# Designed miniproteins, single chains, continued (4), part 97

Each design is a single chain, and the fold is of that chain. pLDDT is the mean over its residues in the fold that is shown.

## One batch from the design tools (miniprotein)

Design m15358
Fold by ESMFold2-Fast:
Structure m15358 (fold): chain A 91 residues (1-91)
Amino acid sequence: ITLQQIYDFVDKLTEDLDLSPEQKEILYEIGKYAYENKLDIEKFLVFFTLLVEKLRENDMKLSEEEIEEILEESEIPEEFWPYFRELLSKL
């Protein structure tokens, strides 16, 4: 899988959310970091799908507790959590 395919997946899942350029950059950075640090693609897809569903549900707002819940449910390795939490807190 290529980095461009990760970006295409991000774009497709968030197509309806009318993201600002800054919000889109944050989500791309999450995908890029996952790709560069060899996060399992299946776990990334589950994580990102849950993330986007929660963003739709909460009108683009996520609490720190909600971020942690999504990370736990998608079984993202704890080594990714600090940076993903930092990026998602900027949304």
Scores: mean pLDDT 84

Design m15359
Fold by ESMFold2-Fast:
Structure m15359 (fold): chain A 61 residues (1-61)
Amino acid sequence: GVELARKGAAAAQAGDYQTGAALAAEAARISNDEKSERGARAAKTPSQAAAGAGEAERSAL
């Protein structure tokens, strides 16, 4: 997500626009996945956070 977006911006700043674009696209893909997780997490109450233990499997990916 953010990490790749920053690397992409740095690459673009260095004149490596193709790498910057590729990293930005990758960051967007990761952001979408992270946003889905964060959205689900935000929707979870603290009580439901305990149920999120099952999602620890996915965090290992």
Scores: mean pLDDT 60

Design m15360
Fold by ESMFold2-Fast:
Structure m15360 (fold): chain A 96 residues (1-96)
Amino acid sequence: HMSGDQMVDDIRTLGQNQSNRTRDSAGQNIDDGRQTADSSIRDLRSLGRRYSSSSDSDTGMRVNRSVSGGISDIQQSLDQAIRDRQQQDQQQQLRQ
Protein backbone atom coordinates (compact mmCIF):
# COMPACT_ATOMS: atom_id res chain seq x y z
CA HIS A 1 0.00 0.00 0.00
CA MET A 2 1.35 3.44 -0.97
CA SER A 3 0.26 7.02 -0.40
CA GLY A 4 -0.50 9.50 -3.19
CA ASP A 5 2.80 11.25 -2.52
CA GLN A 6 4.61 7.90 -2.88
CA MET A 7 2.83 7.25 -6.20
CA VAL A 8 3.96 10.65 -7.52
CA ASP A 9 7.52 10.00 -6.29
CA ASP A 10 7.50 6.54 -7.94
CA ILE A 11 6.48 8.06 -11.29
CA ARG A 12 9.14 10.78 -10.94
CA THR A 13 11.78 8.15 -10.10
CA LEU A 14 10.69 5.97 -13.03
CA GLY A 15 10.90 8.98 -15.35
CA GLN A 16 14.45 9.77 -14.19
CA ASN A 17 15.52 6.12 -14.51
CA GLN A 18 13.96 5.86 -17.98
CA SER A 19 15.66 9.11 -19.07
CA ASN A 20 19.02 7.70 -17.94
CA ARG A 21 18.33 4.37 -19.68
CA THR A 22 17.32 6.16 -22.89
CA ARG A 23 20.48 8.29 -22.85
CA ASP A 24 22.67 5.22 -22.22
CA SER A 25 20.92 3.22 -24.97
CA ALA A 26 21.20 6.08 -27.50
CA GLY A 27 24.89 6.44 -26.62
CA GLN A 28 25.42 2.86 -27.80
CA ASN A 29 22.97 2.86 -30.74
CA ILE A 30 20.69 5.72 -31.83
CA ASP A 31 17.89 3.46 -33.13
CA ASP A 32 17.92 1.44 -29.88
CA GLY A 33 17.75 4.74 -27.99
CA ARG A 34 14.70 5.85 -29.96
CA GLN A 35 12.98 2.50 -29.33
CA THR A 36 13.85 2.67 -25.62
CA ALA A 37 12.39 6.21 -25.42
CA ASP A 38 9.14 5.10 -27.13
CA SER A 39 8.68 2.09 -24.81
CA SER A 40 9.67 4.15 -21.74
CA ILE A 41 7.07 6.82 -22.58
CA ARG A 42 4.41 4.10 -22.99
CA ASP A 43 5.40 2.50 -19.66
CA LEU A 44 5.28 5.88 -17.90
CA ARG A 45 1.84 6.67 -19.37
CA SER A 46 0.54 3.21 -18.40
CA LEU A 47 1.79 3.55 -14.82
CA GLY A 48 0.28 7.03 -14.61
CA ARG A 49 -3.10 5.74 -15.79
CA ARG A 50 -3.07 2.89 -13.24
CA TYR A 51 -2.17 5.23 -10.37
CA SER A 52 -4.60 8.02 -11.40
CA SER A 53 -7.53 5.60 -11.97
CA SER A 54 -7.18 4.24 -8.40
CA SER A 55 -6.64 7.66 -6.76
CA ASP A 56 -8.58 10.78 -5.80
CA SER A 57 -8.72 13.69 -8.26
CA ASP A 58 -5.93 15.65 -6.53
CA THR A 59 -3.50 12.71 -6.62
CA GLY A 60 -4.57 11.95 -10.21
CA MET A 61 -3.67 15.48 -11.31
CA ARG A 62 -0.27 15.27 -9.59
CA VAL A 63 0.33 11.87 -11.22
CA ASN A 64 -0.54 13.28 -14.66
CA ARG A 65 1.82 16.25 -14.10
CA SER A 66 4.65 13.88 -13.12
CA VAL A 67 4.01 11.74 -16.22
CA SER A 68 4.17 14.82 -18.47
CA GLY A 69 7.44 15.89 -16.84
CA GLY A 70 8.92 12.40 -17.22
CA ILE A 71 7.97 12.24 -20.90
CA SER A 72 9.61 15.64 -21.49
CA ASP A 73 12.78 14.49 -19.66
CA ILE A 74 12.95 11.28 -21.74
CA GLN A 75 12.58 13.21 -25.02
CA GLN A 76 15.20 15.80 -23.97
CA SER A 77 17.63 13.04 -22.93
CA LEU A 78 17.17 11.23 -26.24
CA ASP A 79 17.68 14.40 -28.31
CA GLN A 80 20.86 15.31 -26.39
CA ALA A 81 22.27 11.77 -26.57
CA ILE A 82 21.68 11.65 -30.34
CA ARG A 83 23.51 14.97 -30.79
CA ASP A 84 26.40 13.79 -28.59
CA ARG A 85 26.64 10.51 -30.54
CA GLN A 86 26.60 12.32 -33.90
CA GLN A 87 29.39 14.67 -32.72
CA GLN A 88 31.48 11.67 -31.55
CA ASP A 89 30.98 9.94 -34.91
CA GLN A 90 32.07 13.11 -36.75
CA GLN A 91 35.23 13.33 -34.60
CA GLN A 92 36.07 9.69 -35.42
CA GLN A 93 35.64 10.37 -39.16
CA LEU A 94 37.95 13.42 -38.94
CA ARG A 95 40.64 11.29 -37.20
CA GLN A 96 42.01 9.82 -40.43
Scores: mean pLDDT 79

Design m15361
Fold by ESMFold2-Fast:
Structure m15361 (fold): chain A 64 residues (1-64)
Amino acid sequence: MTKEEIEALARELVAAGMTPEQSARTVAKRGLAEGVSREDIIEAIANALGISRETAKKIVDEAL
């Protein structure tokens, strides 16, 4: 799973009716399970959902 795939999935989940926070949590758990780096997941979530890196980092840390 790539950073670009995480970004695409996050946007798709929001389009399907998830809140940005729900989408971010779902994508963080999946990315971590597939061995994507924490750094790439944080950046992908921030870019896809227009949230700060600090907020994305908090969500990723809570998903562990």
Scores: mean pLDDT 83

Design m15362
Fold by ESMFold2-Fast:
Structure m15362 (fold): chain A 70 residues (1-70)
Amino acid sequence: SAADQKAAFEAAGEAQKLLKKVYDSLSEEEKKKAEELAAKVQAAIDAKDYAAAKKKAEELVKFLKEVEKK
C-alpha cells in the first residue's frame, strides 16, 4: 500500500542518515554488518516488499544506535 511504501522510505531514510553520521566511527566488522543490513533493506525495496523493507530498516537503526552507545 501507499502507507507501507511511505513508512518503508521514511524508515530507510532514517537508517541512511544515521549510517552516514556514524559510518567513519564504525569498526570494519560493524561496517560489514551495517552494509549487509542496508543491502537487505534495498533488496526488499527493489522487490516492493515495503513491510520487510521497514522491518529491516528499523533493525539497521537499532544496530547503529547500539554501536553509538560505545
Scores: mean pLDDT 83

Design m15363
Fold by ESMFold2-Fast:
Parts: C-alpha cells; structure tokens; sequence
Structure m15363 (fold): chain A 63 residues (1-63)
C-alpha cells in the first residue's frame, strides 16, 4: 500500500538524483500534466499534494 511517507521518500530520492518534477512523475508512472503539477508541489513540501499522489498511486496498484 502506498502511503504519504512512501511518496516523501521517493521525492527525497528524486531530489538527490536532481530529477525535474516531470522526470520524477515519469519515474512514478505518472504522465498527465495534472500529475506533474502535483509532483512539483509535493517536491516543494506541499503535504496535500503528497497525499494526493499517494492516493493516485494506490489506485493504480489496485486492478
């Protein structure tokens, strides 16, 4: 199950690797402009964006 903490850890790795928000979103399997904007806000520390990303990734893992 994807949690906001998992998303925070993923974003820390993305920052260490110096990925753009677009590259980080692609690495997470997110490709829409809305998803890229959420990743950008989450990389800036927006807790609401982090939670939205966690929920979206959790839905993608459920089939």
Amino acid sequence: MVTPEDVRKALEIAREEKLSAEQAAQWMGLSSPEDIALVERAMEGDEEAIREIAERLARMQQS
Scores: mean pLDDT 78

Design m15364
Fold by ESMFold2-Fast:
Structure m15364 (fold): chain A 88 residues (1-88)
Amino acid sequence: RIDELIEEVNKLAKELAASTDPEKQRELSLKLIRKIGELVDAATPEDYERVLKAIDEAIEYVDQIPDPVIRATTILALAVEKTILKNR
C-alpha cells in the first residue's frame, strides 16, 4: 500500500502548509513525521525513488510554514527519515 501512504503524506503536507494555527501546525507536523516514518518502513528497494520524491515534496510544503521552529524541526525530522531510507 505504498501509493496510499504517499497520498496520505501529500495530504498531510498540504494541510500543514495551509494551516494558520500554531497548535494545529504542531499536530499536523507530528502526524506528517509519523506517516513518513511508516512510508520509509514500508518501502522496498523498488519504491525508494518514489518515496524519496514524496519526502522531498513534503519538505517543500513544510518550508512554506511561517513558524521558524515548527518549520526547522519538521524539515530536520524528514531529512533524518530520508537519510535512513538512503542508508538501508
Scores: mean pLDDT 84

Design m15365
Fold by ESMFold2-Fast:
Structure m15365 (fold): chain A 67 residues (1-67)
Amino acid sequence: ASVEEGARAGAEAGAAAGGAAESGKGLWQPTSISDPNISVEDAAAGGGALAAAGLDAERGFQGGYKG
């Protein structure tokens, strides 16, 4: 129960963060439109934001499991 509650809370927090990120993506056009071979640095910058959202989701799961 606590694990399921933590997992769902984490997933919902991740979905909310992902939704906010996707809202931002609605305003951002992928550089691949102009360059199909985007730079690793540009990909890393985008990946950093997604990694932060992932960490937040995992933290929520861990918090729910321990709480």
Scores: mean pLDDT 50

Design m15366
Fold by ESMFold2-Fast:
Structure m15366 (fold): chain A 74 residues (1-74)
Amino acid sequence: ALAAQEAFEAELAARRAKYADDPSWRLAGTVDPVSNAKMVIEAKDGKIVSEEVEINSKSSEELYKEYLEVLKKS
């Protein structure tokens, strides 16, 4: 779970670096293979304008908050 989340964050950082001259980008990927949670992030003008988490068992808000807390501690 943490490894998949770290991989997603690494790709997010790489995409920001790759599109530094174009602040508009979209990233979608699995952040937790156990719960099959997927995150979709869209950015425009260097800001994140949309964040969505798709899961089967928890609300997207609850899982997203848990993932952010894990990221801060990892």
Scores: mean pLDDT 58

Design m15367
Fold by ESMFold2-Fast:
Structure m15367 (fold): chain A 96 residues (1-96)
Amino acid sequence: MKELEELEKKLFKAIEEGNEEEALEYLREIAKLQGLSEKQIESYENFLRWAFKNEDKEEQLEIAKLLVEGIKEGKGTEVVAEKFRELRKKKEEEKK
């Protein structure tokens, strides 16, 4: 979808620029286009807000990619959290 691809690019750019409010707006529009409920959208927004507060820009981009993937698959944020934990564990194993 043309609109979805444009929103994804804008989302990632907003994260690279450290613009939390714009990133949340684009994530919300992506979720709306994919037919998520307001509760699901809120859950995804809260996950991205958590990432902005607790993670570096590189990890914020990784999380945003996982959030978009989860939205496209119609999955809950629990699946995104699991994928992120697996990626973190893999990076820790590679650094040892």
Scores: mean pLDDT 79

Design m15368
Fold by ESMFold2-Fast:
Structure m15368 (fold): chain A 84 residues (1-84)
Amino acid sequence: MLTPEQARILLEAGLQNPESLLESATGTTVAEVIERARKLIEEGERDKEKIIERLKRELIGDGSASSQVEELVELLLIVEKAES
């Protein structure tokens, strides 16, 4: 299981490379998915499935990026649950 620090490093790497595209989606960057999912978590959403559905609606569309998006959401939820 990834530590919160490891999850944070992976997420920050995605944010620092904003031109990196999702494998299963065209025109959507990893950084855009991370930023949107982070905002949803800040708004109080903790259900991984609900976050993924909202990301599909807002950014990914009918794209097939589900597995990579699921991984990114799991990393963000690990960071959010971390103790300071």
Scores: mean pLDDT 68

Design m15369
Fold by ESMFold2-Fast:
Structure m15369 (fold): chain A 91 residues (1-91)
Amino acid sequence: MYVGFISEIVDGAIKITVIEAKTIEELAKKMADLLAELTDRHGEYVGSISAKTADDAKKAAETVKKKLEEKGYQVEVSFSGNTATITARPG
């Protein structure tokens, strides 16, 4: 099972949304759908994926990037160890 999370600071509060999926493709779809929704509301939005390996995190994040770009969003991805950070903004 794959797990992604979206952490945000809203009005001084920390909010974490956890997304679970059986495959990288399912995780990426769910993450992209939620990041698109949040980006529409906030103008720019950040999510992260932590995986067992750096390679898995990269594959998942790149799949999220592709799905968001297909929806017309601008996306950048950065990596630190086994965590990928995805920044989405309106296209």
Scores: mean pLDDT 78

Design m15370
Fold by ESMFold2-Fast:
Structure m15370 (fold): chain A 81 residues (1-81)
Amino acid sequence: SLEELLKEIEKLTDEIIEAIKNGDLEKFNELMKKLQEKIAEAYRLVEESGDEELKKEFEKKLKEIAERLKEAMDEYLKKLE
């Protein structure tokens, strides 16, 4: 279901942030690939629904995820300086 898929996307995002904090580049790359695949699947389901409000909420969620990942990466890189 879309709800389960969104939950998986959130879990993957949390795991990616943890991998970033640990400097685990291999795990980061693996989890990012999984996240991209799950996002693509969720986006297909949203588009197939024809629900413009659902699409808007999903796009908002994607922007929030992207921002969280960017912040985690920026903090990690700053710590290496």
Scores: mean pLDDT 84

Design m15371
Fold by ESMFold2-Fast:
Structure m15371 (fold): chain A 68 residues (1-68)
Amino acid sequence: MADELEEKYKDASLKEKIIAGAKEYAKAAGGEVKGIEFKEDNVLTIKLEVKDPETGELVEETLEVKIE
């Protein structure tokens, strides 16, 4: 429990920056962030909707960021 709490506390500021970066990226790509999940093995999974440059359609993209 203490180990999990320490890691969560350490992740607080890093997680915030990653989420902000993902929102900026999605906005720049003509889309938006659809979901954010914290998975096991300290991997943050971010689901975004971005505009496909070939078709102009909105497609779902998944980014995985490892939090050390």
Scores: mean pLDDT 68

Design m15372
Fold by ESMFold2-Fast:
Structure m15372 (fold): chain A 55 residues (1-55)
Amino acid sequence: GPSQEELERMAKGAAASTTLAQRRAVAAELRKHAGVEVDPAASAEELRATALSLL
């Protein structure tokens, strides 16, 4: 799985995501590196919570 540094970076990226495209990019990173299924319409808070739950 992803390292703690990678998960922390993803969580920060999620918190900073202000556009749909940015949130979709974070969701793709989580699926690719953590193998976690993520709703493509997930909010920045949901994406951050998902990344932090993997720490």
Scores: mean pLDDT 76

Design m15373
Fold by ESMFold2-Fast:
Formats: structure tokens, sequence, C-alpha cells
Structure m15373 (fold): chain A 68 residues (1-68)
């Protein structure tokens, strides 16, 4: 169902956010910057998920991409 796909995506976004927080802290980023970055990541990911669901497309596994 769409609700199951949304719930799965939210769980993946939470896991990704935790991984990204740990990475930013390891890189010495200030906590205030980390929280703004995580808010932006969650907002972007949620918009992408809702766009896919609105089109009836499957939501792929959400993974952290390493920067170049």
Amino acid sequence: SIEEQRARAEAQIAALAAEYRAQLRADGVPDSRIESSLAALRAHARREVEALLAQGLPVPEIRLLRPN
C-alpha cells in the first residue's frame, strides 16, 4: 500500500539522517549546522517520496551518497 511505502521511506530517511549526523560530527561540523542540514535533507527526501507516490512509482531504497 501507499501508506506502507511511506512508512518504509520514513524509516529509511531516519536511518540516513542518523548516518549523516554521525558523518558531519566526525568532520567537525558545528551542531547548529548539522541540525539545519538534517532538516533540509528530511524535507528534500520527503518531497521526492511524495512525488514518486503521487505518480504511482515505486520508492527506491534511500542510501547516503558520499560527496566527491
Scores: mean pLDDT 78

Design m15374
Fold by ESMFold2-Fast:
Structure m15374 (fold): chain A 80 residues (1-80)
Amino acid sequence: AARGRAYGEAIRDAAVTILREEGKEEEAREVGERGREALRRSGGDPLVVGETVIQAAKEFGAERAAEAVRLMTRVVRERL
């Protein structure tokens, strides 16, 4: 559904924004690319995007970005 895709894009964009605000430009690019690929592979599933972005952020030690995305993904799950 278009709404699911929009939520997935919002989750990806939030993580990228947090990482850029922390000065982690390369990590932001990588997380953004992995989130975009997850969105494409899943056909717009925001829960798959959320899980992918959380795992990528954790790999880069970006715990604040990972926690923010976890909270957003929980809210999105309740609205699907």
Scores: mean pLDDT 85

Design m15375
Fold by ESMFold2-Fast:
Structure m15375 (fold): chain A 71 residues (1-71)
Amino acid sequence: MPSIEELEDEIVRLYLENLDLAERLNDQETLARVQELIDEMNSLKEVTKEDAERFLERLREIHRELLEKQA
């Protein structure tokens, strides 16, 4: 199972990839969604492994949607 540090690294990676892809597509709505998700995570006093996995799943969903829009 991935460590919380590994999950946080993956979250940062997907966050940056989603920002780049949404900017290339001029998708301002998805840019706002990605920013809101990161703001939600930053509002937590303590990020549990379950929280990190939940945020990672949502970022992966956004990434999938952006790839579908690119096609």
Scores: mean pLDDT 80

Design m15376
Fold by ESMFold2-Fast:
Structure m15376 (fold): chain A 90 residues (1-90)
Amino acid sequence: KKFEEIKKLIEEGLKLVEEASKKYPELKPIAEEIKKIYENLTEENIKSQAARVLTLLGGVISLLPEEDPLKERLEEIREKLAELLGIKLY
């Protein structure tokens, strides 16, 4: 259950980062890193890899202009992923 929910959020986050990388080519390396994480997800590594994706999504959000609608959508995915992982964002 939890594996499929986390995997789906990572997939949604990846799609948004790939969309952002079309407008901001500097984000392409981050999109590629998330894609590699997604392709190598297992039930054994899902929690550690999802935590890494949280860090990468935070980096993308910090690089996006405040007015970009992708920023809010990425923040929603990051918050949902953090909740599933039991990580508190202070």
Scores: mean pLDDT 83

Design m15377
Fold by ESMFold2-Fast:
Structure m15377 (fold): chain A 113 residues (1-113)
Amino acid sequence: ADELIALAEQYFQRAEQLASSNPEAQQLVQQVRDASRAMIDAVRAGDMDAFQQAADQLGQKAQQLLQLLEQNGLTEAQRQVNVGLLATSLAVLALLGKEIDPEKAEEMLKKAE
């Protein structure tokens, strides 16, 4: 789980750097990162209400971000956001006791970049 969480953070950080020409997109990357973290923290705490709220926030902010990145032709930033979201989902599944192969997950994330 920790490795997948670190990968998600790395992908979102790279997306923020790739979106440096668009301050609105950078702010949305930060909001997506914060919602991703809140979702992971809620799973660790066993707080299902906080999880649902964070998941809803992540979905809403990610949709806004991906649309903005597409409209501005920031294709590489969009790709990094998508792999960050996938890494977040895999981290959540691992924390819920689903068997995740970390090496295969990492390879899939790299291919999705």
Scores: mean pLDDT 81

Design m15378
Fold by ESMFold2-Fast:
Structure m15378 (fold): chain A 90 residues (1-90)
Amino acid sequence: ASQEEIDDEVKLALTLIYAAIALLNAQRGDGEGAVESLKKALEVAKSIKNPELRKEAFQGIADAAERAIELSPEYREEFQKVLDEAKKLA
């Protein structure tokens, strides 16, 4: 494995960690924190160069955004923006 491959795997892991943090924040009633975590996940995912890992990252964000809408529907508009961007880039 090259350093670039390792970096993309680390970025995928970081993306999924931010997605998980978003769901925890949404479940705790911190919709603003959930939106911020999903935005961080999007920025990390956009930096992934490997197409398969990048697709997996955006799918993880999309799944998290859909769940966040259920957990914190008052932030639906912001989560929908994340979901739409993730689906477009997946």
Scores: mean pLDDT 88

Design m15379
Fold by ESMFold2-Fast:
Structure m15379 (fold): chain A 73 residues (1-73)
Amino acid sequence: SKEEELLARAKEILAEAKKSTDPSEAVLLEASMTTILLHALLDKSMPEEKKEELQKITLETAAIADALVAKAK
């Protein structure tokens, strides 16, 4: 389903972010994850549980990007 595809892509992005040592790459992964979250939030058929999981993944990806950016400064 579309919901499963979005969640799978979100998990792939998080996995890439966890492996990243490049703050620029991490910020781009955060941007991609935010786009997935916006698609999910605009989809009225998306289950609330999956929206919550995508929000958690987005926040975790953002935290990784923030940590790498802070370390680079």
Scores: mean pLDDT 84

Design m15380
Fold by ESMFold2-Fast:
Structure m15380 (fold): chain A 69 residues (1-69)
Amino acid sequence: KKEQDLENLTFASEIAAKVYRELLAEGHDRETAARAALKASNMAIEALDQGYSKEVAEKKAREAAREAA
């Protein structure tokens, strides 16, 4: 479980970094991008914990980020 938790955290952090960079490139401010990235990482972890694939987790994370932006 500790190894799986680390992999899930690594994946979530990668999604957060991608979301943050994309939102900044789209012209969002740093505060909005940071909040959206945090929401995305939390959703990715939750989806992985519920047994969803990484592809589905990323999709859910990106949807959550769009709601936060």
Scores: mean pLDDT 80

Design m15381
Fold by ESMFold2-Fast:
Structure m15381 (fold): chain A 118 residues (1-118)
Amino acid sequence: ADPASLEAATAVLEEAIRQIEKIKREKEEEGASKEELEAIDRLIETLRRLREAVAAGDLEAVRRQIEEIGALAEKYAPEVYEQVKAALEEALRALDEGRVLDAAELAAGAAVLTARAI
């Protein structure tokens, strides 16, 4: 991927992290369980690792973090898992085609949906 696409992808992921941190605060104020808040923390950490992998151009690490979003959605947000899975399958196809920005946008959207459903 070219440097401009990597920078744009990194910015998309940074915005998704900010959105999920806000979702975590709102859920904590609503009395969300310790387990639910810890699940959201794992998702935030996964996106931070994804952002670092994108910035480094480490496509194998990018793939692993996209798959981890899916695993977290399956475990903690089963009601939206099929929608998340479809988006992440599209993200992995975009990644295989060198479309890192598209992959980041799809993964970011899937992660935000997962956080809202937890």
Scores: mean pLDDT 90

Design m15382
Fold by ESMFold2-Fast:
Structure m15382 (fold): chain A 65 residues (1-65)
Amino acid sequence: MTVRVTITGSKPVVDSEGRVYEGGETITLEDAVVTVRSDGTVVIRDRVTGRQLVGDAADLKIEEI
């Protein structure tokens, strides 16, 4: 599914390819799998590119588009 991720926290998020995303930035992943762990960690993986984002659920806004 296509997913838009917005970084809402002040802490930068780094993806599996080393790109840094700062607060207020948005990322669109065209075919994403979102896994929410019991500790509040969110893992977002793009199945097309293999790109992966890991962050805290409190610092990320995730929307299906």
Scores: mean pLDDT 78

Design m15383
Fold by ESMFold2-Fast:
Structure m15383 (fold): chain A 95 residues (1-95)
Amino acid sequence: LIDSAIKDIKNGQYDEAAKNLEEIAKKKPNDPRPYILAAYLYYQAGNEKEASKRYYRSFLEFPSPEAQKLREKVLVQLAKKPVKEVAIDYLKSLK
């Protein structure tokens, strides 16, 4: 799953990579980062509706202070680096 997501990102298969991140999110109930990264990848794929749904979900389903810190950290990274690099770095951190 993680290796497949990294390969999909490298090959520009952003919709498929976003779906893999959503599967990872189901296994990490306190981590909003997979939903934020999936939203940004859907946006790059031109899928704005799915991007918006995942972005808002990252806020609504993850209200804890710990989730807020993780969200802030990934958003700072996304302001400085392309989403594909931030997503690959995140996925590698799960290994």
Scores: mean pLDDT 81

Design m15384
Fold by ESMFold2-Fast:
Structure m15384 (fold): chain A 81 residues (1-81)
Amino acid sequence: GRLEEEARRELLKLMEEAERLARESKSKEAKLSAGTSAGLIGIVLGLLNLGYLSPEEAVELARRLLEKARKAVEEGKMYRE
């Protein structure tokens, strides 16, 4: 329904943001961590499409994955030697 379509659009936006963070990161560790979060958001989208996650559960999980990506980028900036 409409909620599933809105959730799919939100997941795609969150995935694109995680991919952007991976591309713009300077450290390999931050790139891999943010890229992994982007891939996991793609899996969440698949689980939503299969009906294993509600729209609300999928969006919440994807937001947590994006937060992990943001943290990985910040830590990569701090600990790059």
Scores: mean pLDDT 83

Design m15385
Fold by ESMFold2-Fast:
Structure m15385 (fold): chain A 78 residues (1-78)
Amino acid sequence: LDELVRLVARTMLELGVPREVVQRLIGEASRLAQERHPEITKESLAESLKEVVRRAAERGVISQEQADAVIRTLDEFL
């Protein structure tokens, strides 16, 4: 889990996403994963991260380019 979180955080920071936004999105994804599953797995966390970043791009919190890069990184990790 720590490696996946670190990879996603690094990707977002390199793309210019503010640290506070990165922390918020990762926190939202972790909460979402816990709500949907009794135990957080790499797969459940990755799916929650994809959903949260996709929604963030739709709301204009991050760019579509930033969201697409994070989703691609997660797909390559899994």
Scores: mean pLDDT 80

Design m15386
Fold by ESMFold2-Fast:
Structure m15386 (fold): chain A 112 residues (1-112)
Amino acid sequence: APFVLDPSLSLGTSEKNFLAGIEALKAKDFETARNYLLLAAVGGMIAKDYAIKYGAIALLSALEEDETLFKHYLKLAIKLGLSDEHLRAMAEALKAAGLDKYAQYVEDLLKS
């Protein structure tokens, strides 16, 4: 199904929206998670936010069960400086959401 951005959500920083998406994933509120992760992916023009933006795109790809895009954007986010703390938060949220294979992939990268 096509994703629709909820216009009632406030426009925070990419990191603020990313963390809100993480919390929504943990709550299994997938609609709210998609909205915040999309805001994190498209919001802001600050170069330092690029790792967060690609991390958000990776999580959106996992919600659509697209392993190829998930792995591509996750590796790009890591290359651009996504922190181990953000990666641990992503793995925890994916596991809570029932996306265990995606969570395991993040955990395996953290062990490398």
Scores: mean pLDDT 80

Design m15387
Fold by ESMFold2-Fast:
Structure m15387 (fold): chain A 87 residues (1-87)
Amino acid sequence: SEYAERAAALVEELRRLAEEAERLLREWKENPSEEIRRRLLELIVEASLLAMELAVLNLIDPEAVAPHVEEARPLLERLGRIGVEVG
């Protein structure tokens, strides 16, 4: 399914964003800078848009996409926690 392939790609992009956000959060806590804070917020916005696309794909083809939504869940929880710490 094209939807499953796109969902898998979205999960991998969310994983990359979560890893980058966690690295930047560590840097920001050690050396607070407005540049790092803005980049963290940009990553959270990007992740939110990817999560919305994944949710739409799940509505179109839930049998193919639901496993990818479940794989994304812990990544979105990690990103959400970072968003709370930065906002």
Scores: mean pLDDT 90

Design m15388
Fold by ESMFold2-Fast:
Structure m15388 (fold): chain A 80 residues (1-80)
Amino acid sequence: SGNDILKELTDKRDEAIRLATELVDKGDVEGAIERVGELLGSSAGSLARKFADSATTLEDKKSAIVTAIRLSMIDLVGKS
């Protein structure tokens, strides 16, 4: 059903954010970007890399990667 699909996509987004932020908190920005690509696809991983590369601090890279995940999921669900 539509509710099941929306829940699955929301759960997938939240898992990607959790895992990516855990990796950045450990100083592993490259691992976080790779994990986003694994979970959400290569376009999401590429967006996360572009956004992370535009930031200078680990905190800013973390926020950038989270933003990239959210934008990728909005595109995927057609909620742009």
Scores: mean pLDDT 80

Design m15389
Fold by ESMFold2-Fast:
Structure m15389 (fold): chain A 97 residues (1-97)
Amino acid sequence: SKQEKLLEIFEKMVEELLKIAEEMKKAGLISEETLEKLKEEAKKLIELAKKNPEFLEKALKKLVEMVKANEDYKPKSEYQKKVFEVLKKFAKEVEAV
């Protein structure tokens, strides 16, 4: 279904963002405590998305709108660039559903 495809996109996006956060922690840019908090928040968001299709659709719509509003965004770091490229990739996948 459309909802199953949107959930898969959301879960994959969150997973890729957490991989970047893990790289940032290894580089000393964020603390272990910050990384653990991000992982906990990610798990909670995925659980909410699974239980609430309206939340999922609203969150992904905001993602697409945010990416389009920031097409001229110039990242200040390699990690900001990586994050924005992940967001752009998944925004495009959302529009294809």
Scores: mean pLDDT 87

Design m15390
Fold by ESMFold2-Fast:
Structure m15390 (fold): chain A 93 residues (1-93)
Amino acid sequence: MDEIIKKNAETVEAFIERQLAELRAATAAAPPEERAVLLEAAERQAALNREKIKLAAEKKLTEEELAKMTAEARAFAAEAEARLAALRAEAAR
């Protein structure tokens, strides 16, 4: 199990780095404030994914920890969506 977790952690880190690079490229032409919100949300999601893998590797990933991380991810995703909607509404004036 530990070797699979380690290999998965390396694969997920490579995936996270690629996703962040792709988002940076895709948002290069976006307004700076929208880009900042999108990148901040993506980096927060990456941090939660890294913590999840770390806890799994340490055998500390409980159902309670997973539920807490899922709730936190949903909360900041909703916050980012609200901030983007507000910025877009202001730009449309």
Scores: mean pLDDT 77

Design m15391
Fold by ESMFold2-Fast:
Structure m15391 (fold): chain A 80 residues (1-80)
Amino acid sequence: MSMLEEFVEKALKAVETVYKLAPELTERVKKLLQELLDRFDEFSEEEQKEALEIVEELAKAKTKEEIEEAMEKLEELLKK
């Protein structure tokens, strides 16, 4: 799969995890992931790999605090 396709698949799993653990954060997470998706081709290969790693951590999150930490990392990546 392309990195973009892998990102989309992991992002969908991340949204499912957020909905189960912190449903009130779901729309904010969707917005952050959509912004990353829209700008994905503008990122370097290293930044794309970083985005994939953060989204995977979000998908594996077990607590609301872990979701909030991953969201902060996504927001910082978007500021670049």
Scores: mean pLDDT 82

Design m15392
Fold by ESMFold2-Fast:
Structure m15392 (fold): chain A 66 residues (1-66)
Amino acid sequence: MHMSEAQAAAFAAALQDLLGLSPEQARRAAELIKEVGDEAVTPEQVQAATGLSPDQARQVVGLARS
């Protein structure tokens, strides 16, 4: 699925509220999921793009697929 800019912004806001991510980390995670797709993105890609822990990266992917 191709995520719109508005959907990416809403997802970044949700990541900040639910997981306590910084605005920069949330934006990078949302942009990665927008580009790669929620079904194709891996926790390892999220970790590489954002610097999040493996646990936080898995939570981001889980939320994107929910």
Scores: mean pLDDT 81

